# Designed miniproteins, single chains, continued (4): the designs that were tried, part 1

No score or structure here was measured in a lab: all are predicted.

Each design is a single chain, and the fold is of that chain. pLDDT is the mean over its residues in the fold that is shown.

## One batch from the design tools (miniprotein)

Design m12001
Fold by ESMFold2-Fast:
Structure m12001 (fold): chain A 82 residues (1-82)
Amino acid sequence: DLPSVEELAEALGRELGVEPDAEISIEEAEEVLEKLITDKEMLEYAKEKLKELMKKRGKTETITVRELAEVLLETMKKFLIN
């Protein structure tokens, strides 16, 4: 089963050395996506979802680790079907 947003945010925060509610730059968020997603189509989808989330939340420079976790979970749900 897929992790929850909370579990994924905590895991990402641990990797980045920050709390789940901490803000990270969009550049850092994209770098994390590129590091975690090896499939080109999944990566393109994740980057699109990141842009959509930023627009919805009125964000331009940073997102929270939790919001990055939301993007990753949405991407996993789309591509990791069995």
Scores: mean pLDDT 81

Design m12002
Fold by ESMFold2-Fast:
Structure m12002 (fold): chain A 84 residues (1-84)
Amino acid sequence: MLDEGMEAYRAGDYEKALELFQKAIEEEGEDNIRILMGLGNALDHLGQTDKAIEYYRKAEEIARRSGDDVLTSLMQMGLSVTKL
């Protein structure tokens, strides 16, 4: 679940965050940029940087199409931009 995944990520439980974000993708589909960013962040912390970059790029593409303010704000602030 997205909210539970974000809580796990903030608590430093990256493996649990990864599992919860994967479940969130199954429920919301792969077009949810917040879930894709969460997956990317968890994978990056688990040392799977190549997969993390793939999810970040997918999230960026979706945000550009949807006009999502969340990823736009993150890019503007430089937060996670270097991983896209």
Scores: mean pLDDT 70

Design m12003
Fold by ESMFold2-Fast:
Structure m12003 (fold): chain A 55 residues (1-55)
Amino acid sequence: DEKREKLREEINEELVKMGPEIEKKAREEKLSDDEGQEISLKIIEEKEKELEEKL
């Protein structure tokens, strides 16, 4: 669905704005790239679930 693609892009934009918080957490704990990505993916999944409710 084109609506889902557009909503995903909006989520990515929001995540970019929240990126500093995520990066700070990862840097403080010196997380690996995989660990940092897991945190990002978790946030994305939460947002995707919220969007599916809106769709």
Scores: mean pLDDT 68

Design m12004
Fold by ESMFold2-Fast:
Structure m12004 (fold): chain A 59 residues (1-59)
Amino acid sequence: MKEVEEKLANMREELEKYKEDPEFEAMLTAMEEQDIEESLDVANAGLAMLANRKAKEQA
């Protein structure tokens, strides 16, 4: 579980790049309400969504 917790910490840092996105708060809440394993799945899906939206904004 230590490695999973490290991945979650890194994921939170990546998500902070999208803190201005309205989905950011919902994503953090979803992560906190799930087990660690499910939190990683939620974070990965959310990060992909936020990254795609950011890319469209920057393009």
Scores: mean pLDDT 69

Design m12005
Fold by ESMFold2-Fast:
Structure m12005 (fold): chain A 85 residues (1-85)
Amino acid sequence: SMREEIEELLEQTERLLEQAREALRQGDYERATELLIEAALLLNRAQRLAEENGDEESLRRVDELSEELGRLGLEVAEGQAKARA
């Protein structure tokens, strides 16, 4: 079902964000960036499906994960800038 597809996309996004956090902890900014880009693509797909389905609960989860992705992206950018100095 569309709801199951949305759930799978959100679960995969959560796993990618966990992997990005681990890459960031290890100072692997290139890997963290790749994982965050993949997570953003999955979130975009989940958002489109949730909008089509009128699934406000899933849209709230998309917003929460988007905020987390944004925070991690800033941490990666800051870490990269410091490493280049």
Scores: mean pLDDT 89

Design m12006
Fold by ESMFold2-Fast:
Structure m12006 (fold): chain A 100 residues (1-100)
Amino acid sequence: MTPEERRAQAEANLAAAEELLREAEELIEKAEEALKKGDVEKAQEYLDKARVKLIAAALDVAAAAFLLGEDDPRVRELRERVKELMRRLEELEKKVEEAK
């Protein structure tokens, strides 16, 4: 890849990751609201969808890291956001299991 092609591909991967993280966060918030209402099955559905989005986002961040380097501030920011949302997802999955 040329340096210009690498930047273009990395920007596309970062943009895709940001969109997937936004969608995952919305799904996690919907899962929290479903749990508050006692809808355990709906909460689980939202968490399953959020997990798929977070895995896809992590892969896009990894692809961007390969192109830009692990020390790129945007790669680091999105990687930390993936970790935070994954931790929140796992805590909610635990609450879903306790509510069954």
Scores: mean pLDDT 87

Design m12007
Fold by ESMFold2-Fast:
Structure m12007 (fold): chain A 61 residues (1-61)
Amino acid sequence: MSAAQINSLEPEEAAVAAILNTRGLENTSVREIAKALGLSQATASRRIRRLEARGVIPARP
């Protein structure tokens, strides 16, 4: 969790993070994120991978 850093995410990345924080990782599919944001599934997957790499999304089960 990167709450101590106020770095701005790209709008799409911020929206992905907000959806995952609200619904939880287990209940949110890439398809639902893509549909909610009007992105392709490939783009949504790339955004999720970026958020994981940045430590915005927790790597816990």
Scores: mean pLDDT 68

Design m12008
Fold by ESMFold2-Fast:
Structure m12008 (fold): chain A 72 residues (1-72)
Amino acid sequence: SAEKLFEEGVKAYEAGKYEEAIRYLDKAIELDPDSPRTAQALFLRGQALAKLGENEKAKADIQEGLALARAA
């Protein structure tokens, strides 16, 4: 489920495994791209991308997450 994938992404992020976190969060977003939960997944993926120096990708995820959160 998207929920389980999001939880695994959080766990990977907290462990400092940012590339692994991004893989889980990619799958969570793919399963339910328009839900309010997906805003949280986008914010976390953006933070993980920023930790890896992918600042432009991080910014895009944060902006998309904010747009979804505001639409809910």
Scores: mean pLDDT 84

Design m12010
Fold by ESMFold2-Fast:
Structure m12010 (fold): chain A 80 residues (1-80)
Amino acid sequence: SEEKELISLQVEEAEQLEKEGDKELAASKYKAIGDYLESKDDPSLKEEAANAYKKAGDIYEELNKYDEALEAYKKAIKLK
């Protein structure tokens, strides 16, 4: 429960950065969320980690940062 609440708050912060136009920082934050969740080796967090990486990849692609987008997408795929 507490972990889910913490993750939700971090995602809300990343979403706010997107709304404020700080897309590069938002993408970096989503990637950090994914890295954090993956580091826990908890199967119940795999989907959330994959979603965070995918969001980072989507934003990097919007910014034409294709290498960073590809790295994020590869991390998301490895979690399925």
Scores: mean pLDDT 84

Design m12011
Fold by ESMFold2-Fast:
Structure m12011 (fold): chain A 74 residues (1-74)
Amino acid sequence: MEEKKKEAFEAYGKAAPLIKEVVESGLLTPEEKEKLLELAKKAQEAIEKKDYEEAKETIEELTKFLEEVKKKHA
């Protein structure tokens, strides 16, 4: 349990700077903003339920989505 919690928070630590960069850049379309909010809400709900494995997977999905957004708008 604790190891998975650590992995989830490490994933969050890597994702947080990317989320800030993409949000502050204004690159997100309305559809992409909705997807970001859906993934962020899913990750938050997983953390609240202490499902750190799902939280990690959702944060990794969010990170990949944001990397794809940056490539699309580059």
Scores: mean pLDDT 79

Design m12012
Fold by ESMFold2-Fast:
Structure m12012 (fold): chain A 61 residues (1-61)
Amino acid sequence: SKKEKLLESARLAIRIKYPDAPQEVIDEALKKAEEYIDKNPNVSGGEAARIALEELEKLLE
């Protein structure tokens, strides 16, 4: 589905920028990205990836 492809793009972006990020932090960031996608069905893959990265970075602080 489109949603699954957006979440896979977000996961790849996280793994490229933060290869050592803990899986639980990645899962939390992706959950927040999924909530955003559900509210914004026209979001692009790049936007979904950016949101996931921003949420991950908040969790790493």
Scores: mean pLDDT 83

Design m12013
Fold by ESMFold2-Fast:
Structure m12013 (fold): chain A 80 residues (1-80)
Amino acid sequence: EEEKKKEIEFLKNQLKAAESRLQKLTADYQTEMARLRAEASPEEQPAVDAFEAAMQSRIDGLQKNVDELKKKLEELEKEL
């Protein structure tokens, strides 16, 4: 029981850290993408689109990790 409370607190800390990292990464990517699109010629735009898709895939992966942590936390809290 006390071990579950400690695990819940640990997961809350991990979730907060993961959400903060996701937010920072998303903001950094938005800034970099805006710069790349402003600097790229029309001929270079397909390469920028490909880079954007790769970055979005990475963000989506981190979002899934956050969602999994949230689900695990909710399941543990229900057992209190």
Scores: mean pLDDT 82

Design m12014
Fold by ESMFold2-Fast:
Structure m12014 (fold): chain A 66 residues (1-66)
Amino acid sequence: SMDMKKRQEEAKKLIEKGKELAKKGDYASGGQLIWAGYALEGPELLPQGQAERDKYIQQGKDKKKS
């Protein structure tokens, strides 16, 4: 099997870390980890993960305008 249980656990940890980093202001790293978590949780969720990543990265760019 594709080790679904391990993949789900890793995905959850990545999403948790990503959200924590984003809350601390690390939007770029946070967005990337959230995207990676969605990708691991299910390839069919990749579009949602990309949207979340882009949202957090854009928020970071808006905060760091230069």
Scores: mean pLDDT 75

Design m12016
Fold by ESMFold2-Fast:
Structure m12016 (fold): chain A 94 residues (1-94)
Amino acid sequence: MEALREEGERLYREGLRAMAEKDYERAAELFREAARKFEEAGDLKSAAHAYVLAGEAYIEQKDYERAIEEYERALELDPSNEAAKAAIEDLKKK
């Protein structure tokens, strides 16, 4: 489904822009929306990566509980995602 992947990529880029602008709440929303579009397209690795970035946006907000939820979603879609594994391990220490 090319259209869903293209929508995911567009939302992902807007999320990156929101991160650069330090609008972390908007960034998290955009990355989660991108992840859903990638899941609908069957691109589980891109979906997992978008959930990792949503987790990073929640870390910037110091919302560690929501960050863990997003990283756990990433691992559910891609159990080999080392960034999500490392992030969960670090957050459980704090």
Scores: mean pLDDT 85

Design m12017
Fold by ESMFold2-Fast:
Structure m12017 (fold): chain A 95 residues (1-95)
Amino acid sequence: KPSQEDIDLMAEATLYHIKAVVSEKAADRYLEKGDLEKAIEHYKDAIESYQKAIEALNAIPKDSPLYETAQNAIKRLQERIKELKEKLDEVEKML
């Protein structure tokens, strides 16, 4: 039922989600080591990748059978970005 374009957009979103998680884990490791500058850099990379995942999901049209799944994923990713921005602010205060 979903078009190939819809499937490709879901795959693109998944790729950016994976990139975001990898960057976030890198940031957490740098934070643990006290490398605040690198932690900040990698948290910013994670936020950017989550935002790109949302962009791909937002491109899925309203009449797609994947639309509701995409909208639910967007809400979860927006909440994650909010949490990461709060964490980034706290790390920046440690400088």
Scores: mean pLDDT 90

Design m12018
Fold by ESMFold2-Fast:
Structure m12018 (fold): chain A 65 residues (1-65)
Amino acid sequence: ALVAAADALLAQADAAEAANDYASAIALYTQAADLYEAAGDAAKAAAALDKANAAAKKLAAANLA
C-alpha cells in the first residue's frame, strides 16, 4: 500500500515536472520519498529524492531569468 501510494505520487510529480510546475514536482517527489522510506525501500526513496533535487535545479534555473 505505501509503495503503491508512493508510485502514484511519483507519477503525479513527473506530470507536474512535464507541465513545468517544478514547485509541485519537488513537493510530490519528497512525499513519495517519505512513503518509500516508511515502506523500508531506501533505494526508491533515494531515487525520488534525486528527482526532487533535479526539479529544484530546474526551478532555480527558471527563476534565474
Scores: mean pLDDT 83

Design m12019
Fold by ESMFold2-Fast:
Structure m12019 (fold): chain A 87 residues (1-87)
Amino acid sequence: GSEEKLRAVREAIELLREGMRKGDPSLEDEILLGMMEIALGVGELTGDGEFALRQSIKLVEELIKVSKNPALIEAAREALELLRKYA
């Protein structure tokens, strides 16, 4: 249900935060994570976990393409696998 999808997004954000902590985050890395946190907040306020999940998948895919932080890219791939299990 919606709550399971919101939980998956929260877990994905924590994985990305850990990956970001292991290197110097770029402004692009911070913006994409911030957009994901906004999508989570919208999902929590509206009860629309599907929106939060789908938006998070797109943002994580973009992060993998644009990030130059190897630890963050590894965390993002793990986060993407987690999110796709609930899609």
Scores: mean pLDDT 88

Design m12020
Fold by ESMFold2-Fast:
Structure m12020 (fold): chain A 97 residues (1-97)
Amino acid sequence: MSIEEIFEQERDTALKNVKYLAEEIKKLLEEMKKNGLTPEQRQRLVNLTIALLLEAAISGDEEIVEKARKLSQAVDEQNYDEAIKYADEIIKLAEKK
């Protein structure tokens, strides 16, 4: 396996992780809007958001990185509708790449 093939596999894995993390974040945000979150679920949301930022950076996709940052900011500002919107946009981008 060449170095180029290793980097391609790492980017592909990161894109799959980005999609998974965005889907899990969206589920927690929708749960927060309906029932609220426990402190443990809120900490999980923060941890998933940090993981999303890292995986977005590894993917090398600048648009995904920008949307992940906007999602993180929306979560911090408790703007859950905007955070859900960015999660949906990230999922669609990861599916197309």
Scores: mean pLDDT 83

Design m12021
Fold by ESMFold2-Fast:
Structure m12021 (fold): chain A 62 residues (1-62)
Amino acid sequence: SDAERSGEAGLRAGEAGDATAAAVAGYEANKLGDPQKGREAVAAGQAGDARAAGEYALEAGK
């Protein structure tokens, strides 16, 4: 699904250390999937935690 694709993109961005890209992917997954996990991805990205942002984005896309 589009939510799953956004979540996977967020995980990859987080693994690469791109907190902004991971947060954006979490925001997109939030529109299509789990809003709580999408909000957590955005918060982690704003804090500069790229790995956590990516992991939350993946969960939001499930």
Scores: mean pLDDT 75

Design m12022
Fold by ESMFold2-Fast:
Parts: C-alpha cells; sequence; structure tokens
Structure m12022 (fold): chain A 99 residues (1-99)
C-alpha cells in the first residue's frame, strides 16, 4: 500500500540521515531528513514518523549552532507527537540556550 511504502521510505531516510549526522555530514543529513518530513507529511496525520523527522532536523540545526531553527523544528516535533521524549528534552535544552 502507498501508506506502508511512505512509512518504509521515511524510516529509511531518517535512519540514513542519522548515520550522516553522527558522521558530521550535516548538509547530507539535512537533505535526507527534509525528504523524510516530505514523505511523512503525505500521511496527513500527526504521527511519530513526522515527529522523528522534525526532531532529526532540529538536531541538525542544533549541531550547527542555529538554535532558533532548532527550536522551530523541535516545537513541530512535539506538536506532531506530544509523547516524543527526545523532542521534548531537546526543546527544553534549546530554549535554555536562547535565554
Amino acid sequence: SEKQKLLRESTTLTSAGGILLSAGDYDAAEEFFREAVRLAEKLGEKSPMLADSYTALGRVYEKQGDYEKALEYYEKAVESDPSNELAKKNLEKVKEKLK
């Protein structure tokens, strides 16, 4: 099904992007995570996959010192899945850095 294909592709991109982020390949990681967001948004619902993808984008910007963009994406992640503990922790951390 289309939904299952979107979930698999989004998960694969988020996993690959995470490896790139860990390696310090920020531009490549951002590109993978942006595509993961695009695919997850096609599901039309607030979802854990969309929250994971936004959290990953927030982490890319945080690693680059862009705390304002990191804040934006962590807020979107929490809105997509209020139970995402990583997004909530990172959101609070970034809020503290912007004070």
Scores: mean pLDDT 85

Design m12023
Fold by ESMFold2-Fast:
Structure m12023 (fold): chain A 76 residues (1-76)
Amino acid sequence: MKEIEEKLEEVRDLALRAAELAREHGPDHPEVLRTAREAERLAEEVLEEARKVSEEVLEEAQRRIQAAIAEAARAY
């Protein structure tokens, strides 16, 4: 659980960083695309790990990833 929470925080941080970079350099900037892809990859890993723990943890992880994406979209 704690490892999943730590990775969920990392996904949020990467999503917010991508939004910040997009705001400064534009959404098509290579660093924005690279950071966004890293966030997506980590999110996929978190969902895979959460699924192995329980369905309840998977639903929690999905909600937190969606919240992080929504927060990043508002920050952009």
Scores: mean pLDDT 81

Design m12024
Fold by ESMFold2-Fast:
Order: structure tokens, then C-alpha cells, then sequence
Structure m12024 (fold): chain A 61 residues (1-61)
């Protein structure tokens, strides 16, 4: 399984590829940093899944 650091990096990469503003990315990261490790991991995994689905949808047009 990927580390939390790898998941965070993937989330940021996907968000930037989708054109999410940097201020929004920073806000999400700050919110994740307030969570216990288990909740932070779950939140990042959920964001990565949602961002991947959105990117796939945009590419399938």
C-alpha cells in the first residue's frame, strides 16, 4: 500500500492536473493535517479516488 506521503503527493498532482487552484489545494492539505493519521489517510484516499474518476471522465469526452 502507498504511504501517506505518496498519497498526498498523488492527490496534489491530480488536483493540479484538473486545474484546482493552489489556494484550494493548500486549504485541503491544512484540513488533512488536523486529522489523526488514520482519518488523514482515509480522506486522502477518498480525494485521490474522486480526482482520478473526474480526470478519467474529462478524458473520455
Amino acid sequence: APSLEELRAEMVRLARELGVPEEQIERVLAEIDTLPEAQARRAVENYVALLRAELARQRAA
Scores: mean pLDDT 83

Design m12025
Fold by ESMFold2-Fast:
Structure m12025 (fold): chain A 59 residues (1-59)
Amino acid sequence: ILEELKKLPETLTVSQAADILSRLLGFDKATLERLLKKRFGSDTITREQLIELAQELSQ
């Protein structure tokens, strides 16, 4: 999981991030998009923010 995420661009759209997380973690994409927008308040997030969230959600 971490190796996959480290290959991503430094900045991602919420839609791209949600798609990646849904594929890796098995969560619903629409739910992840809502979560990302709520947590970060932006239509884009950094790769580091995505990695932190993925680690949190995989617990």
Scores: mean pLDDT 77

Design m12026
Fold by ESMFold2-Fast:
Structure m12026 (fold): chain A 58 residues (1-58)
Amino acid sequence: DIKARRQQLMEELLQQVRELEKELQEAQTQSQQQQIQQQIQQLSQEFEQQLIKLHKEG
């Protein structure tokens, strides 16, 4: 069930991004903020790659 998997991945991504955004708001230094922003971007890229793989398999 590829559609269910895509929805689950999207929900997990949104939850993780929200958690990181909260941490970003609490971050005191610019270096910490940059590290968190990089983590958010990596999650987005991994999500896109997983969607591409699901499309290829389905």
Scores: mean pLDDT 78

Design m12028
Fold by ESMFold2-Fast:
Parts: sequence; C-alpha cells; structure tokens
Structure m12028 (fold): chain A 80 residues (1-80)
Amino acid sequence: MKEAVEKAAEKIKKKLEEEGYSDAADKVKKAVEATKDLPKDLVGESTYEAVYDILLEGGAPKKKAKKLAKEAKKIMKDAL
C-alpha cells in the first residue's frame, strides 16, 4: 500500500505540473504521501481534499480545483 500511494502521488504531481500548477504539485505530493499511513478507504478521500484545498489556496478556480481533485482521487483509487 505505501509504495502504491507514493507512485500515485508522483502521477498526481506530474498531472498538476502539466496543467500549470508546479508549486501546488510539490505541496500535493507531500500531502498525499503523508496519507500512506491511513486506512485504505480514507486515502482516496484524503487525496481529494489535499488536491482541492492546495489548488484553491494557490488561486485555482473552484471548478478546475474540483476537476483535478476528482482525477487525483481516481488515480489513487486505481493504484490501491
């Protein structure tokens, strides 16, 4: 599980960098990797919240932040 979470965090980081959110991508990677000690059923939700909150704090539009947070949650769930 921990290795799968770290690989998913790297994929999420690259996706955010491709979308132009490089500073947010580094923060998201750290926040998502911190969830690796959580129960499997909580990791997906924690990934969504981390991506959404960090993108909003970085000034991303709410609709874009929600879209990327949903995609990140899917990447994490597919990795687990």
Scores: mean pLDDT 80

Design m12029
Fold by ESMFold2-Fast:
Structure m12029 (fold): chain A 95 residues (1-95)
Amino acid sequence: SLAGESALGAGDAALGAAEAEGIAAAGAGAVAAGAGYAAAMLAKREGKEEAAEYAEKAAEAAREAALAAARGDKEKAKEYAEKAKEYAEKAAEAA
């Protein structure tokens, strides 16, 4: 449950990063990616490798969303943020 809760938090943070711009978007995205990696670590400690895999994918998508937002590419930022949320939900379901 803790790994699943952490993964959902990473997805929500990714959406927030997509709404931010410039340096703020990059910072928020780094936090979201970190949360996703932390969730993956917790899932691995619980022996839930599938949840860990999805949490890592959520972190990667969150990073891409932040980079797109920092570039002013709002369409791709939203697309990657939604993908990060989808992977975070799958990580929580697998946890």
Scores: mean pLDDT 72

Design m12030
Fold by ESMFold2-Fast:
Structure m12030 (fold): chain A 62 residues (1-62)
Amino acid sequence: SMEEKVETLIAATGGNLAQLEALLAEERARLASETDPEKKARAQESVEVLERAIARVREAEA
């Protein structure tokens, strides 16, 4: 599920915001340059997972 993907990503990065934001920038760049619809869909999902992970880590720090 999307929730499991978010939790796995946070665990893998140790909740490091700088690393998560760098990964988000890389996936956004990929999405912008990708021409294959299936790869675009996967990059879009990765962006959504990263945005949710960043939001959750920020909420936990507040």
Scores: mean pLDDT 85

Design m12031
Fold by ESMFold2-Fast:
Structure m12031 (fold): chain A 99 residues (1-99)
Amino acid sequence: SPLLEEAKKVFEETLARVEELLTQAADDIYSGENAERAIKLADEALRVAREGGQKTVELAQKESPEKAAEMQKKVDEFLARLETAYEALKQGAEDVLAA
């Protein structure tokens, strides 16, 4: 299905962008030079993930409610993992700023 292929593409592009932002945030914490930017990048990653996840589910919904439910589950699992990474990055940035 062209709609499901587009949904998959949007989701994969969202995952790649989030990984890019989180990698930069982790590097900023590790360097100790840009801990404040790390927090902003983590916040941006969460916003990108939510927006991309919404678009993915909306595309799948145009195909069927069942496919939308399948994509929503994948998006929810991704957001849960991201929330854990987000909390760890914020704590790491705060620890650097407190040092």
Scores: mean pLDDT 87

Design m12032
Fold by ESMFold2-Fast:
Structure m12032 (fold): chain A 82 residues (1-82)
Amino acid sequence: MREEILEEVEATMYLMLAFIYLKTGDYEEAIKVAEEALERNPESREAPALLELLAKALEKLGKLEEAEEYRKQAEELRKELA
């Protein structure tokens, strides 16, 4: 339970940090933080939100195809977690 709680807290902190970068226009940093969070805990409850944030950052950088792929992954993962 202790390690599971810490991993969940860490994922939430990464999500918040990535969201701040997205809002400030630091899209490359938002992508980096979101990818790192997904690598650390790919099965996190925050994973769908991280994937959607990654898609939004990619859209802002003009990488529309990559953004669509991550958005689809986020939708599929949300259905699995529901």
Scores: mean pLDDT 79

Design m12033
Fold by ESMFold2-Fast:
Structure m12033 (fold): chain A 69 residues (1-69)
Amino acid sequence: MAEKIEDRSKKENQLKFLEEVYEGVRALIDAVARTFERLHGNPEEAQAFRERALKILEENYKKEVEKIK
């Protein structure tokens, strides 16, 4: 049944891994946006890209968290 300590530990490990992946991808999105701004000199387009990419990442992260819960 879902209340076993072993099952809880597995879910915690999966959530921690997912959080680490989320943080890594978020950092990558920020780095790409900064590079885009520097190369193209358009901070508005760079910010729009960053916001769009972060929204997609957040939506995917929530879906994966729901699968584990």
Scores: mean pLDDT 77

Design m12034
Fold by ESMFold2-Fast:
Structure m12034 (fold): chain A 76 residues (1-76)
Amino acid sequence: VEKLEEEIKEIEKKIEELKKEIEELEKEIEELKKGTDLETILRLIGLEIRVIGLEIEIRLLEEKLEKLKKELEEVK
């Protein structure tokens, strides 16, 4: 039971870290949106792709977290 709780906490911390990275990238995207040049547009696309990658990682971690939480509830 204790090992499941530790794994849950580690995954929750990782999800929070990834969410913070997304927030930082979203701030950069908002700043870059003020530009209209091709270089700025290409940088925006790159940042948006990175955000999508992080969102996928969070989704996978959230699915794993839900599974672990269900296992923990069944043992309690």
Scores: mean pLDDT 81

Design m12035
Fold by ESMFold2-Fast:
Structure m12035 (fold): chain A 84 residues (1-84)
Amino acid sequence: SMEEEIRKLYREAAEAVAGVDPQGAATLRDLAERPLKSPTEVIAAVMTLIGLAVELEMRGHREAADKLIETAKKILKLYDEYLK
């Protein structure tokens, strides 16, 4: 269920940025298909979200960047709850 919620968050993030960053959206869709069972995989995915958000903000797409940061926060919260 945690894995399903995280995959849904990646898909929602991809849709949110597709209009301004088609390549970033493709990367986020790929992340939705990858394993998310280990801390390393979750951390790597969150770092990708943050990296995409920084690039979007540098290009002036602050709303899209903010959505990716919120997605990263939600994923970390879900993973923390899963570990309890």
Scores: mean pLDDT 80

Design m12036
Fold by ESMFold2-Fast:
Structure m12036 (fold): chain A 72 residues (1-72)
Amino acid sequence: RAVAERLRAMTPEERQAALDKARKAMSDFKKETAPYLDAGDGAKVAEIGRKYAPDLTVFGAEALLDAEAARA
């Protein structure tokens, strides 16, 4: 995966900064989508998701790498 390759190529400091940014994006995404999830507005949730997608992709790639390591 391109994002996982980028994380592996980063320095530890760059990787930590990218993950911190991704975690903040996940928190902001959950906070921003909460009222629309309560209203059942999936289209608005998807729109907001696209806004955060670049940062959330970093978080997802890290989670997958961690899951692979845990199963090995």
Scores: mean pLDDT 69

